# Designs tried in a protein design run: designed miniproteins, single chains, continued (5). Part 96

Each design is a single chain, and the fold is of that chain. pLDDT is the mean over its residues in the fold that is shown.

## One batch from the design tools (miniprotein)

Design m19325
Fold by ESMFold2-Fast:
Structure m19325 (fold): chain A 81 residues (1-81)
Amino acid sequence: SKLEEIERLLLQVMALLAEVDPELYAEVLPRIEAAWRAGDLEGALALAREAVERALSKHPDNPRVRRAAELVERAEELLRE
């Protein structure tokens, strides 16, 4: 389902952030999980987007962060359908 695909993409984004910036990951994970559990998919993706943008600012040429940005964009596109 679309929801399952969004969840899978979000989990991949979080895994990439955990490898690149463990402190950022630890900061944002509880907020993203809280939004997801509340059914606030837009809020969860907005938090993931902010986390990825912060990671891009710190690590602009990191291929894992660039991959996380692509995955967040795919999840956002699915949500807009």
Scores: mean pLDDT 88

Design m19326
Fold by ESMFold2-Fast:
Structure m19326 (fold): chain A 87 residues (1-87)
Amino acid sequence: SLEELKEEIEKLIEELKKLDPESAERLEKATREFLENPNDEKLLKKTEDEAKRLYMNAAATLSEEDLARVQKLLSELGKLLREIKEL
């Protein structure tokens, strides 16, 4: 359901906040805007841009172990966002 997808997205963002709180907060804002208007392709692209920015910052600053965790969390987030778009 959409409610379950939103709950999982919130959990992933909370985990990302533990690794990079500032970038994750920006991603959270973009994700919330997309979830309110999932037919708006510009909002999906903004969310993807914030995810890419978070990943690039992580690649420059975090340990190999933490970067791998960021990659996994962002991959899972991307799958959930695509599922919402295909509803």
Scores: mean pLDDT 86

Design m19327
Fold by ESMFold2-Fast:
Structure m19327 (fold): chain A 71 residues (1-71)
Amino acid sequence: GPVPETPPGGKIRKGASLEEQEAVLRKTYEAWKALVEARIPDPAQREKELARIEKAYQTAVDALRDMDAAA
């Protein structure tokens, strides 16, 4: 089936520090990456999906850092 919209690991709690939020994002990304590698047998589709989740992870981290820098 398709890769889930919601990653399997990590929840960001309300009031979490930047460090805690980055740790949750990283844990979520690693879990999602492992799930994609396990579930997608086609190497080409796997590579595309891994690139998609990596870009989403980097965007989320950059957004978190931008918000922290602006505070």
Scores: mean pLDDT 72

Design m19328
Fold by ESMFold2-Fast:
Structure m19328 (fold): chain A 102 residues (1-102)
Amino acid sequence: MIKKKFTFTINSRSPVTLTVEAEIEVENGKAKKVKFKITAVDHSTGETYTGEVEMEVKAPLSEVAKALFEAIGTAANTAREGSIREAVDKAVETLKKLLEEL
């Protein structure tokens, strides 16, 4: 059992920063369990909102990565046009749906 952790930050055109912390358990070359923490910070208001997804999966790491990047893209677009809460909630919903299909 191998545990991998990574963090990255995405800046939107608005004063909003998105940060994702990912923790993935890997067994026999496939993801077995994933935990994602998505935090949005609105620097104009000082507001911070965090969402989390934790679930068991049975999929190649590439498929999990694809799901994560699609969810982040959704969050970035929502943050530009809406609230940081809506951005994080949409990212969590998208990620959960994509991971459930794996």
Scores: mean pLDDT 75

Design m19329
Fold by ESMFold2-Fast:
Parts: structure tokens; C-alpha cells; sequence
Structure m19329 (fold): chain A 59 residues (1-59)
């Protein structure tokens, strides 16, 4: 469902944030991009945009 998809995306974003804090930049970027792609496939445009922005900040 849409709500379950949103919770999964938010969880993936938090995991990517932890990876970024640990200095694991490539893994963080990959995780944010996967979260954005999953969000887009479920019509979660706001979360997709947020994940893409966070990936760019790590680069």
C-alpha cells in the first residue's frame, strides 16, 4: 500500500543518513538513489525528490 511504501522509503533514507555520517559516502548515495527510485515507482514524488536532494548533498 502507499502508506507502507512511504514508511519503507523513510526507513531507507534514515539508513542512508547513517551511512553518510559514518563516512560511507558511495553506499549512502546508492541507498538514497534506490529509495528515490522506489518512491517514484509508487507515486511518492515528494519523498523521491527529497532522497535525490540528499544524495546530491553527499556528493
Amino acid sequence: SRRTAALLVEHEIREAEELARAGRREEAIDTYRKAASFAQSHGLEELARRAEELARRVE
Scores: mean pLDDT 86

Design m19330
Fold by ESMFold2-Fast:
Parts: C-alpha cells; sequence; structure tokens
Structure m19330 (fold): chain A 81 residues (1-81)
C-alpha cells in the first residue's frame, strides 16, 4: 500500500527529574525499552536522551510514560542525518 514513507524518527527527550536518583530512573526506563537510546547530556536533575523510533506512536507513548515520572518532559523530532 502506498503511504508517505515515514522513515525512522529521531527524537530528543528532554526531562527534568525531581532528583538525580529520579534522573537515573528515567535513563534506566528508556534504556530498558530502547537499546538504541543514547544519553546526550545529563546534569543535576536534567537529562537529554536521543533515540530513534519506528513510529510517532512509539515516541508519543514514551513521552507519556516519562511524564508520569518527571516534573517536565519535552520531546523534539529531529531530522535524520
Amino acid sequence: MVFDPERDIRVLIKAVAKSEEKRQEIIDTVFAIFDSARVVEQKGNHVVIELVVRTRRTAESIKELLAKMAEKVEMEELPLP
């Protein structure tokens, strides 16, 4: 079937945790789901994780999951290299 070919989506997840321990919990949660995840930046209670997902639905699901664990979660879709 002909759909617009939506290739793998690269996203940045920016999370503000309640503590450094909760920051680690966020990292562990993402890595348990996505082996392709990479920590781009982490400092204090802030973390930025890059991952590549197959669908926007997957990206939305992870954002919703992390929003329950963090004070703030933002997700940005990036162009693939």
Scores: mean pLDDT 75

Design m19331
Fold by ESMFold2-Fast:
Structure m19331 (fold): chain A 96 residues (1-96)
Amino acid sequence: MAAREKAEAIIAAITRGTPEQREKNIKLVTEVIKENSDLVKDYYVEETEIGPAVFAYTDTLEKGRELEKILRKKVPDDVGIAMISTSEGVGIEVEE
């Protein structure tokens, strides 16, 4: 029911350079995500001060790592790719 709430990982792909390079890299990242839709529950594109970024949610950390590896092979090194682990419950986080 809540695909994002059950996601164990978020893959962030951050673009830099000229507006044309950023647009091409966003398109490339989103095409790779669409081709690997069984790894991805949901994704969105957000404009940041350093350039547009793509955020993709995966069911498991393993699927997140697979997506990260695919993106690193398909996109230029100047695209910053990171995997962020999500928490399934408040009791796991040290936010006090």
Scores: mean pLDDT 73

Design m19332
Fold by ESMFold2-Fast:
Structure m19332 (fold): chain A 58 residues (1-58)
Amino acid sequence: GPAEEEAARLGYNAAKAGEALGDAEAAQMGWRGFELGKAGDSVGGRQYALEAGRRLKG
């Protein structure tokens, strides 16, 4: 649904940003958020994506 799709997009965006910046941990968290969102876990997916985003922002 929309929440799971949003979590997956946030995770994907964080993963790609982590890869571009050379932050492997942020990239892994972003990919985990993407996979959880795709699997229907909007809450878990969003949590990982937002944590990756916070790490990337400093």
Scores: mean pLDDT 87

Design m19333
Fold by ESMFold2-Fast:
Parts: sequence; C-alpha cells; structure tokens
Structure m19333 (fold): chain A 68 residues (1-68)
Amino acid sequence: GPVEKAVEELKKRVDEEGKISIEEAAEIISKYLGVPKEEARKVLKKYDKDGDGKITLGEGVMAIRELV
C-alpha cells in the first residue's frame, strides 16, 4: 500500500549512514500518503532529535505512522 511504497522509496534514498534529509523524506511521504508536504516536514522535524536536518529510516517510519 502507500505506506509500504513510501518506506521502500525512503530506503532507496538514504545515504551511507542510513539517513535521509528532512526535505527529501517530506517529499516522499507527501507524495505517497497525500498529506501536505509542510505537515510531513513538521512531523519529521519532531523526530530530528539530533538537529542535523536528517532522519534515520526508522524515524521516517515513525513519522509515517503519525500521519496515517
């Protein structure tokens, strides 16, 4: 379903450290879940506890769960 497709796309875009930028993650989540990109970005920022502007794949999945 849309959640599974979003997760697979996030997996493809993570860097060598297993992280993806909030901007890229927000685009993917918005595209597959049909939520506004700004809403996705706000949720993702709450999971960016390190403040590096990036999230792990696990944090992306947590954000998706909050948005559905």
Scores: mean pLDDT 82

Design m19334
Fold by ESMFold2-Fast:
Structure m19334 (fold): chain A 74 residues (1-74)
Amino acid sequence: SQADRLYDQGLDYERRGDLQRAADSYRQAGDLYERQGDNSRAARYYGRAARLYSEIGDGQRAIELGLRGSRLSL
């Protein structure tokens, strides 16, 4: 699926040290899983993106995605 491809792209970027593009890819994968109703996977990928955004100093996106993931986790 497109979400799986975005997750794989995120892993590739992370392996290459491109944490910004990795975070963006995980966020996009989370968005697609959420639209598909897979809130469990969406929450996991939003959480991963939030951790990477925090690591690179993007506190705004980290907080936004952390909260969104928490809401989807019940």
Scores: mean pLDDT 87

Design m19335
Fold by ESMFold2-Fast:
Structure m19335 (fold): chain A 65 residues (1-65)
Amino acid sequence: GPLTEAQRQKIIDAGLAAGASEEAARAVAEGLSARDDRTPVRLYLEGRVSAAALNAMAAVAKELA
């Protein structure tokens, strides 16, 4: 099922700590919660989120699974 709000916030916080914008961090967290890789990959390819931020957010999402 989808992640809780508290779990999504932990993913967002990891992205923000790695330098992502709040909007990019939220969009990536929504994609990870929905198991939709398209939005995170698209934002990375467009340069809107760094590899470091994506890796940090993905690591937290994996720990919450």
Scores: mean pLDDT 78

Design m19336
Fold by ESMFold2-Fast:
Structure m19336 (fold): chain A 93 residues (1-93)
Amino acid sequence: SMIEELRKKAKRALELAKEILKLEIKGERDPKLEEEAKRLVEELAEAVRNNPEDEEIRKVAKELLEEALKNAEKINEALEKGDKEEAIKIIEE
């Protein structure tokens, strides 16, 4: 199913974003993970562009955005408290 494949790509993109962010907090970088995440996001964007009236595809994109924003808020709260270890722990949840 196309929608199931898109949901798997969205989940993988979020997992990669978490790994990339944990590495950045530690002062590290993995360009291969960054490239994979970029490709998955572009594939999701292309699916939305090619199917603008498909409510299921729009729902996948909306759910991905909502989860990303929720994660960003929690990470920012931990970093504001000055604890990099706590920030990493929140990312892993």
Scores: mean pLDDT 78

Design m19337
Fold by ESMFold2-Fast:
Structure m19337 (fold): chain A 80 residues (1-80)
Amino acid sequence: VQEAVDRAQRAVDETERASKGSVEEQLEAARRAERVGDELVRRARESSPEDQKVLMEAAGRVVRAGSRAAEQALALAQAA
């Protein structure tokens, strides 16, 4: 469980780091966050109720971070 939470945090950190980069870097970070979120949700469905709660909370953070990165990338592309 901690491994999955750590992976989620890394994905969030990557979206924040990519926010200082190009539109392409932000979109790639968003796609990676989406994959991590999907993996966490899938794992949560096969987990105990206690682990499911932790994994779903981590998935929520990653999905929100990815969504923000994608929105920021689109805003930058539209401003150009």
Scores: mean pLDDT 79

Design m19338
Fold by ESMFold2-Fast:
Structure m19338 (fold): chain A 78 residues (1-78)
Amino acid sequence: MKELSEEELKIIEEMQEELDKIVEELKKTLSPEKFESAFKELGRAAYEAVRRILEGEDVEEVKEEFKKKVKEIVEKYL
């Protein structure tokens, strides 16, 4: 419940934009059933990352873990 800094907001926006690109690519590559499962896992990872930043965890650490988690999810479904 603290106002996010401009830097933190920018990092969140960059993560969201990258996630949107990955989601679009997966939608073209995966079956509808696999896409739904992947989309839910990606959504949970994004939610957790934003929550951790809001709870005061280091933004760079959360970003690194988020990128790793996204890669694991993508590799799991491809």
Scores: mean pLDDT 79

Design m19339
Fold by ESMFold2-Fast:
Structure m19339 (fold): chain A 75 residues (1-75)
Amino acid sequence: SLEDAQRMAEIGTPAAKKALDDARAAGVEGTDEEVEHYRREFGLSEEQARHNAALGRMSTVAAKAAYDAIKAAEA
């Protein structure tokens, strides 16, 4: 979830921070379906919905990458 992704990013390990930064640098964006979801559910403008969809995707990718990086660092 977005909340879990934020928690993973806040772990404060160098590996978790790097994974989040890498996800941001990759320009991860939400799908058109996710943009439509945010627009309909929260009454956001297209630009706001697109921004939130991208953040949601970025957070999900970052959470997985951070988890994988932490596991690799612990090995």
Scores: mean pLDDT 63

Design m19340
Fold by ESMFold2-Fast:
Structure m19340 (fold): chain A 84 residues (1-84)
Amino acid sequence: SAEEIVEEAGRRAREMTELLGKQPAEVREAAAQALLEGNKDAPPEVLEAVRRLAEAMVAGDAERAAEAAREAARLYLEAHPEAA
């Protein structure tokens, strides 16, 4: 379901951000940059949420990352209901 996809996105973002928090800032910044590059052609609303996720990853803020990932997933599914 759409809600399960949103929940999984949040959980994975939290786990990834916690793992990145154990790495040097350079590694966290590189991961955030890769995320932004991979999503550069996303709809503006999704891209804004992805930018918040990237910022949270650099900061090592797992809760903020989970919230941003859930928002990005919700917005993506709203734009692409066939993906749910």
Scores: mean pLDDT 84

Design m19341
Fold by ESMFold2-Fast:
Parts: structure tokens; C-alpha cells; sequence
Structure m19341 (fold): chain A 77 residues (1-77)
């Protein structure tokens, strides 16, 4: 179901954000940690929108979330 896809996607995105934040922190880049946290908060809002959206709209939102997660991973490098 779409709800199961959303929950699985959210779990994977959360793990990726945690890894990115940890990497930035271990590199001593506290500004990057703050940016990654802001992007994670943004993604949290998008998941809330996806829960009440149509399946087509939810898939669009998941694609947007994937782009934000990649941005966070790039910031962490």
C-alpha cells in the first residue's frame, strides 16, 4: 500500500539524514549539521503532506524528498 511505501521511505530517509549529520559532526562542520537538520525538518513536513495526498501526489512528494536527502548527503561531504 502507499502507506507502507511512505513508512519504509521515511525510515530509509531518516537513516540517511542521521548518517549525513554524523559525518558532518565528525568533520567538525557544525554549520553543515544545522543545514542537514533544517533539511530533515523540511522533509518531515513533506511526509505529513504525503499522508493526506493522492497516490500520484504522494509519489511526486517522495521524489522531492529524495532530492532533499541527496542535497543533505552532499552537504555532509
Amino acid sequence: SMMEELEKHKKEATERFQKAAKKAYENGNLDAVKQIQQLADEVGKLYKEALTASEEKAKEILKKIDEIVKEAEKIAE
Scores: mean pLDDT 88

Design m19342
Fold by ESMFold2-Fast:
Structure m19342 (fold): chain A 65 residues (1-65)
Amino acid sequence: MEEQEALERAERRGLEAQKQVLEIKKQYEELKKQGKDALEEEIKKNENTPKGRVLQSLDDLDQQG
């Protein structure tokens, strides 16, 4: 049964994931202000990391076709 221990674990996961996503979103906004080249470089540099995947996803979403 999912009780107090499972809820604490799920909350911890959720908070960590939210914090990481918010930090990456902030980084993405800063990179956008620095210019397209800076954003592309950071995405390439972090391509195989969770940060790179989130940055790429944000860029893909921002580029609405």
Scores: mean pLDDT 72

Design m19343
Fold by ESMFold2-Fast:
Structure m19343 (fold): chain A 113 residues (1-113)
Amino acid sequence: SMEEFGKKIVELAKKIFNSKDVDEIEKLAQEMIELVDKYVKDPELKRFLIGVINGLYEAVKLYQEGKKEEALRVLDATIEKLKEMREKSTDPVFQKLLDELIKIAEEFKEKLK
């Protein structure tokens, strides 16, 4: 179900933002991509979600490597993409997923300041 998919993606995103281990962050991002491949059939939505996952992964990885300015730029770009998709979305389940991802990403961004 898309609701179950959304919950799993949010939980994995929270784990990525709370991890200090780059190898763990990479494994979590790969697990998220595998969930997208399994549950999402629309090619445009799949491309969007994989792009978001890669953006979150890169931002957290850069932060753990001490590259705060680069991490902030990647995170800002990813948040902007999430907000653009939120404005276009009419599906309440997908809107909730996007809102939760935006909130988590913005909370991590405040930690970078």
Scores: mean pLDDT 87

Design m19344
Fold by ESMFold2-Fast:
Structure m19344 (fold): chain A 76 residues (1-76)
Amino acid sequence: MSLEESEQYMKDVLGDKYKILLEVLGVDSLHMDDNIFDLGGDSLSIKRLGEKLGVELKLEDLYKDPTIKGLLDLIK
């Protein structure tokens, strides 16, 4: 699958959640393999994501897989 197909999948399946990720991380696009901390994510950004998505996100869990894919696995 191409990266474009993965981005379209994220937009279609996640909808508003994808938009929240873009807004909180301050980026124009996301890929599943992107590292959240390399995108400028910090403890405050992670807390804000959890609040907006209605889930409890822990930094320790993100350190195990600090990618967008890892974040999505924690949200489900």
Scores: mean pLDDT 73

Design m19345
Fold by ESMFold2-Fast:
Structure m19345 (fold): chain A 82 residues (1-82)
Amino acid sequence: SIDKLLDELEKVTKELEELVKKLEAGDKSAWEAFEEAVKRISAILREIGENSTELDPEQEERLKEIVKRALEAVKKAEELKK
């Protein structure tokens, strides 16, 4: 269901945010897990897109909030590369 996909997306996004904190602290070993988390987020977003002929307003707001958090985490990590 869409709700289960949103639950999984939120869980992976929280993991991504924790990995960014490790990267900010200088833990280079977190990069592999970070790249894997980004791939999982992309796969979940694709599944939501393929199944979302209609999201209710609460599901749409939740998706927007999670995507915003994921994008902020990716931006922070990209800033750490250079």
Scores: mean pLDDT 83

Design m19346
Fold by ESMFold2-Fast:
Structure m19346 (fold): chain A 72 residues (1-72)
Amino acid sequence: KLSDEEIEALFKKHDKDGDGVLGGEELGSALLAVAKKLGLEDTSALARDFAAATVDGRLDLEQFKAVVEKYI
């Protein structure tokens, strides 16, 4: 399904400033991209899990992978 390499590529694609974290609009865009690759029509659970994993509204690569891996 979605490999570790694909998850990292999605994270890096949306980490436009290269600081190693996703926040706000970047997280929203990454969430939609993940949902599309996973074939999810309802993103509510994924959005909730992403929100729960954020620290100060930001998510690093390891946290991002941990959330996505729950769905694969």
Scores: mean pLDDT 78

Design m19347
Fold by ESMFold2-Fast:
Structure m19347 (fold): chain A 100 residues (1-100)
Amino acid sequence: SAALKERAIRVIREAMDLLDEVLETFPFSPEQKLELEILLGLLGIQLGLFSLDPSAVPLAVETLRRALAFLRQQGVPQSVLDRLERLIAEAERLGAELAA
């Protein structure tokens, strides 16, 4: 479904926007900032691949879960972690629906 695909893209972009907000507002070291920037770069590539193959959604979900784990280790506020986890769950659900 085109509507499901567009919704999955929007949810992944919302998660990327949240990561960009965290990157700008949380006091990361240069090394921590680079690690999150690499994950954001991977997400951008995976989102581009999703335009060609819906199977790229699970790859984006995996990268988002890596970002979530990283942010937990850095002590990012639980409210931000909860927001990201909700977006990941939505993307995963939409990816499963697209694969059905």
Scores: mean pLDDT 86

Design m19348
Fold by ESMFold2-Fast:
Structure m19348 (fold): chain A 78 residues (1-78)
Amino acid sequence: MNEKEQKELEAEILIALGRMALSVGLYDLAIKSYEEAIKLGEGKIKAEALFNLSRAYEKKGDLDKAKEYKKKAEEELK
């Protein structure tokens, strides 16, 4: 596995952790997990992390950040 493949795998693991955390109401852990995934992932993986981060902020009640991260996710896919 090369550096890029390793980072993409780590990003996918962090997204999975974030989703699990979000499902049980651990919003701060979910946010941190998605933020780390965004640093490691590119393209579709980064967009997925950004969409999940938007959802985590919606659940936490931060609608401004939720809107910003959703827009960033959509731009990442272009």
Scores: mean pLDDT 85

Design m19349
Fold by ESMFold2-Fast:
Structure m19349 (fold): chain A 65 residues (1-65)
Amino acid sequence: SEEELYERLLELLTKELKNEVLAKKAVEVLKKYLDEEEIKEIIEKIESGEADARELVTEEIEKKI
């Protein structure tokens, strides 16, 4: 579900960024500019270790803004 996807993203970003406030803000920005499929792709890349969470989130936001 969409709710489960956002919860998974928040948990992952909280762990990777080590800052709950920053992670929550990042999730809100990503929800505004990215669709569900793009968010799933971000989660997959971070979980697989293919990309650094901070760098990937920044790049994806910059592409949309």
Scores: mean pLDDT 81

Design m19350
Fold by ESMFold2-Fast:
Structure m19350 (fold): chain A 67 residues (1-67)
Amino acid sequence: MELSVEEVLEASTEELEKWTRQLASSSLDVVDAATAAVVARKDAELGYTEEALERAAEAAREAQKLL
């Protein structure tokens, strides 16, 4: 599964959390986990604060733990 940058930009924090949780709960494979991490990182880079960058990094770490 791949989320567009536009979907991420329009989504609230709650929507992003739902998507990340959905990917994790759906018996996702490594590709899905990596996609979620990349989307979170892109979202943070597109105008979010340092806190958003840290959240993106945490999502990436969680995706790596699934590997």
Scores: mean pLDDT 51

Design m19351
Fold by ESMFold2-Fast:
Structure m19351 (fold): chain A 79 residues (1-79)
Amino acid sequence: PLKSASWEEIVKGNDFKYTAADAQNIGDIALKEVKEYKPSKEEVERTIEYLRYLKSVADAEAQKVLDETIEKIKELYEE
């Protein structure tokens, strides 16, 4: 699963309950994909939207991880 070329596929494929550890794993994969493949703006935006959704339904610890991930992705895609 960590070899996904599509940022969106990684996020979409995540159907398990979100813990802080799960959020960290998703965030790390997402950041790696953005850095290496520089997906389209629409792909990045869909990923951020999904992470925001997860943040809204996650516990406080997972929300912190997801929030940090969203901020890092925004920085990377602002090229």
Scores: mean pLDDT 66

Design m19352
Fold by ESMFold2-Fast:
Structure m19352 (fold): chain A 80 residues (1-80)
Amino acid sequence: MLEEARELGMQGYVLAMQGRVTEAEKLVAEAARLYAKAGKPEEGLKLGQLAANTLAVVQGDFKGAQSILEAAKKAIEEAL
């Protein structure tokens, strides 16, 4: 679980750096869900924040950044 969450999170982060918002959102949300199920919702939220911040800073996509963060938060809430 944690290893899978970490791998998906890393992939989502890379996609966020590339401006691939829809793909990044799906992977970050799934990673955040797996972190929450593993008893680490804080790590899932932190991942969502990092991916969102990266998209905003690197691509200037503040709307996409908000979407990623909201998706991560929702995935954590649904997993708990």
Scores: mean pLDDT 85

Design m19353
Fold by ESMFold2-Fast:
Structure m19353 (fold): chain A 67 residues (1-67)
Amino acid sequence: MKLSEKELNKAIAEVHLATLLAAARSQGREDLAKVFEEGIDKVRKANSPEEIKKIYEETLKKAEELL
């Protein structure tokens, strides 16, 4: 099975953001959970590797601003 760069980037981004979402929910951080949920939804809808990377980076920056 051959994964495209887009498929690989989506899988990596979704796994990382899902892990952070689970951590945010376990801490009762509803604000962070919402940021990661929105990030996952955008990654799933993304059509290029570049778009996926941008969404991932923007999601992490938004989360950092809430710390």
Scores: mean pLDDT 81

Design m19354
Fold by ESMFold2-Fast:
Structure m19354 (fold): chain A 82 residues (1-82)
Amino acid sequence: IIEKLNEISLILLKLKDLAKNNPEIQNLLDELEDALSKTTDINKIINTLKSYSKKLLEVAKKSGNEELIKLVNELLSIVESL
């Protein structure tokens, strides 16, 4: 679990940098960060990550940016395995 959470954190950091000029993705990442800061419940953390990863994938697909889509798919794959 800790190993996967660390991997998720690295992907989120990379995604935030890659999507600096995409306000919709930045807003979702800010919402995710805020939501995660308000809970220590692991089940709530996992469910929040799953919910936002799916939303991020929808936005990434709309952008047509292949690197963004790839990163979000990697994120979703890890989160779904939690």
Scores: mean pLDDT 82

Design m19355
Fold by ESMFold2-Fast:
Structure m19355 (fold): chain A 81 residues (1-81)
Amino acid sequence: MTAAQIQALFQQFDVNGNGTLSMAEFIAVMRSMGFGRFFSDAQMRAFFAQYDTDGNGTLSMAEFQAMVRSMQIIRQQQMQQ
């Protein structure tokens, strides 16, 4: 998955154009990327909370990209099941 593909998905699910993703929009993006096969909704919510540094219930583009990269690394490393 390229950075350009991640940005395109973010823009597609940022339906109100405010430059952030809600928890529900974030989960929808993750499922569209196929992460739903590897991470449960509860696990995706945990990642969202970890990167929502302001605690405002939304993710910026930069926070979203950083989190997706971290999730891809975890998936590739197969560190534990």
Scores: mean pLDDT 71

Design m19356
Fold by ESMFold2-Fast:
Structure m19356 (fold): chain A 73 residues (1-73)
Amino acid sequence: SQARLDALAAAHEEAVLARALEALRLRPVDPEAARRLELETALEIAEALRALGADEAAVDKLKEFLEEQLRKL
């Protein structure tokens, strides 16, 4: 159902905005923790895109890239 997918997308949007605000507030105090939170949030967005019908291979590539960036912190 499209309504179910829309509700899931809205819930993810709220969570993403909350984490983005947390990262913004954290950045001047702990820039590494802020960057880690940003990358973790991006990984959750990538998985949400899969649930919304994005190309599986493209999502997997994006997640691999983000996980590599996270390991470099």
Scores: mean pLDDT 78

Design m19357
Fold by ESMFold2-Fast:
Structure m19357 (fold): chain A 61 residues (1-61)
Amino acid sequence: MEELGKIEREVAKLLSEGRIQDALKLLEEHSDIPRMQISKAMILQRLGRHEEAKKVREEME
């Protein structure tokens, strides 16, 4: 649980710096965590990549 907070802070920092690809890569490295998959889907939706975002949410089981 504590490590999730660190990942979320790093993702937020990367996004604020415009490093979107690095943020997505970091989330992919932790794709075993549903919370990280949700964050990835939200970023993809923001980028207009709605089909990819939907697939990410559907793969969460």
Scores: mean pLDDT 75

Design m19358
Fold by ESMFold2-Fast:
Structure m19358 (fold): chain A 97 residues (1-97)
Amino acid sequence: TDLLLEKARKTKDPVERARLYVNAAVSLDVAAGIFEMLGDKKKAEELRRKAEEIIRDAGLELGLPQDDIDEAVRKVREGDFDGAEKILVEGAKKVAE
C-alpha cells in the first residue's frame, strides 16, 4: 500500500494518480476478503476501513469537492470500485482544468 501511495504522490498526471489510489484500495479489499475467509472478521473490517481512508485522502489530495469525496467513499463501502474510480478520475479532470 505505501509503495502505491508513494507512486501516486510522485505521479504528475491526476488521472493516473486517481487510478493508482483506487488500485491501492482494491488491494486492501482483496486482502480483507482473504481475512474474512480465514475467519478474521475484525482484520477484514480494519482493512476495508483503510481502503475507505485511502479513497477519502486521494479525493482531498486531488482537490475534489467534499460531496464527490463522500460519494466515492460510499461507492467503496458498496464494493463499487469502478464507480469510485469514475468519480475520482472525473473530479481530477475538472480540477486540472
Scores: mean pLDDT 82

Design m19359
Fold by ESMFold2-Fast:
Structure m19359 (fold): chain A 86 residues (1-86)
Amino acid sequence: IPGAPSPEEAAIQAAELLRKAAEYLKNGDFSKAASYSTAAMVVLASVDDVPEEIVRLAREANRYLSQGDADKAIELAKKLEELAKS
């Protein structure tokens, strides 16, 4: 499909978006944090065959972002990126 990312590309993009969401959360920009967090989940939902472990880590990171825990969200986003690149 033209323009559709691969599962690996989608996972890497989601990890980047989740890290940006966490950075905005740490800076007190809750609106941008929510927008980037939503974008990460939309990217993963747009692609078939993303591993369940990647989706689980993204959901956990998003939950921590919703709870104001940027540091745990960053940790989970890094783990997601490592799994996507392996």
Scores: mean pLDDT 83

Design m19360
Fold by ESMFold2-Fast:
Order: sequence, then C-alpha cells, then structure tokens
Structure m19360 (fold): chain A 91 residues (1-91)
Amino acid sequence: MKKLEEEYKKAEEEYKEARRRALERESEGGMLVMKASAERLALEREGREEEGRRLAEEAAREARRMVEEARREYEEAKKRYEEAKKKLEEA
C-alpha cells in the first residue's frame, strides 16, 4: 500500500507541474509571437519586410514547438497519474 501511495503522490506532483508548465508555455509562446509581430511592423516601415517576415515565422515556429512539447509532457504526466490512481484504487 505505501509504495502505491508514494507512486501516486509522485505522479500527482508531476501531473500538476506539467499542467503548470503547459499553461506557462502557452503564455510565453503568445508573448513571443506578439513581440515578433511588433518588430515585423517596425521592420516593414523601414523597408525590411522580408526580415520582419522571417522573424515572425521563426517566432511562430518556436511558439508551436514550446506548446507542443509542454502539451506532450502534460498528456504523459496525466496518463501516469491516472494509472497510479487506478492502481491505488484497486489495491
């Protein structure tokens, strides 16, 4: 019983942490895209439209990468948490 309880607590902590990171990465990604959009507008005014487009595209790719990584970690942690909960319930 105690081993299953420890496993459950660990999985719960990892799940809560992964959920917090997923929300944080969503926020960071949004800010990254907004900053790149502002820089793109400034560069476009200077005639550097292609450079601005590259910055916006790079920011969008990075934001998607961050969100996808955090989402994957969240789903994995959620699955482990549900499995640990079920094991504890059946014990």
Scores: mean pLDDT 82

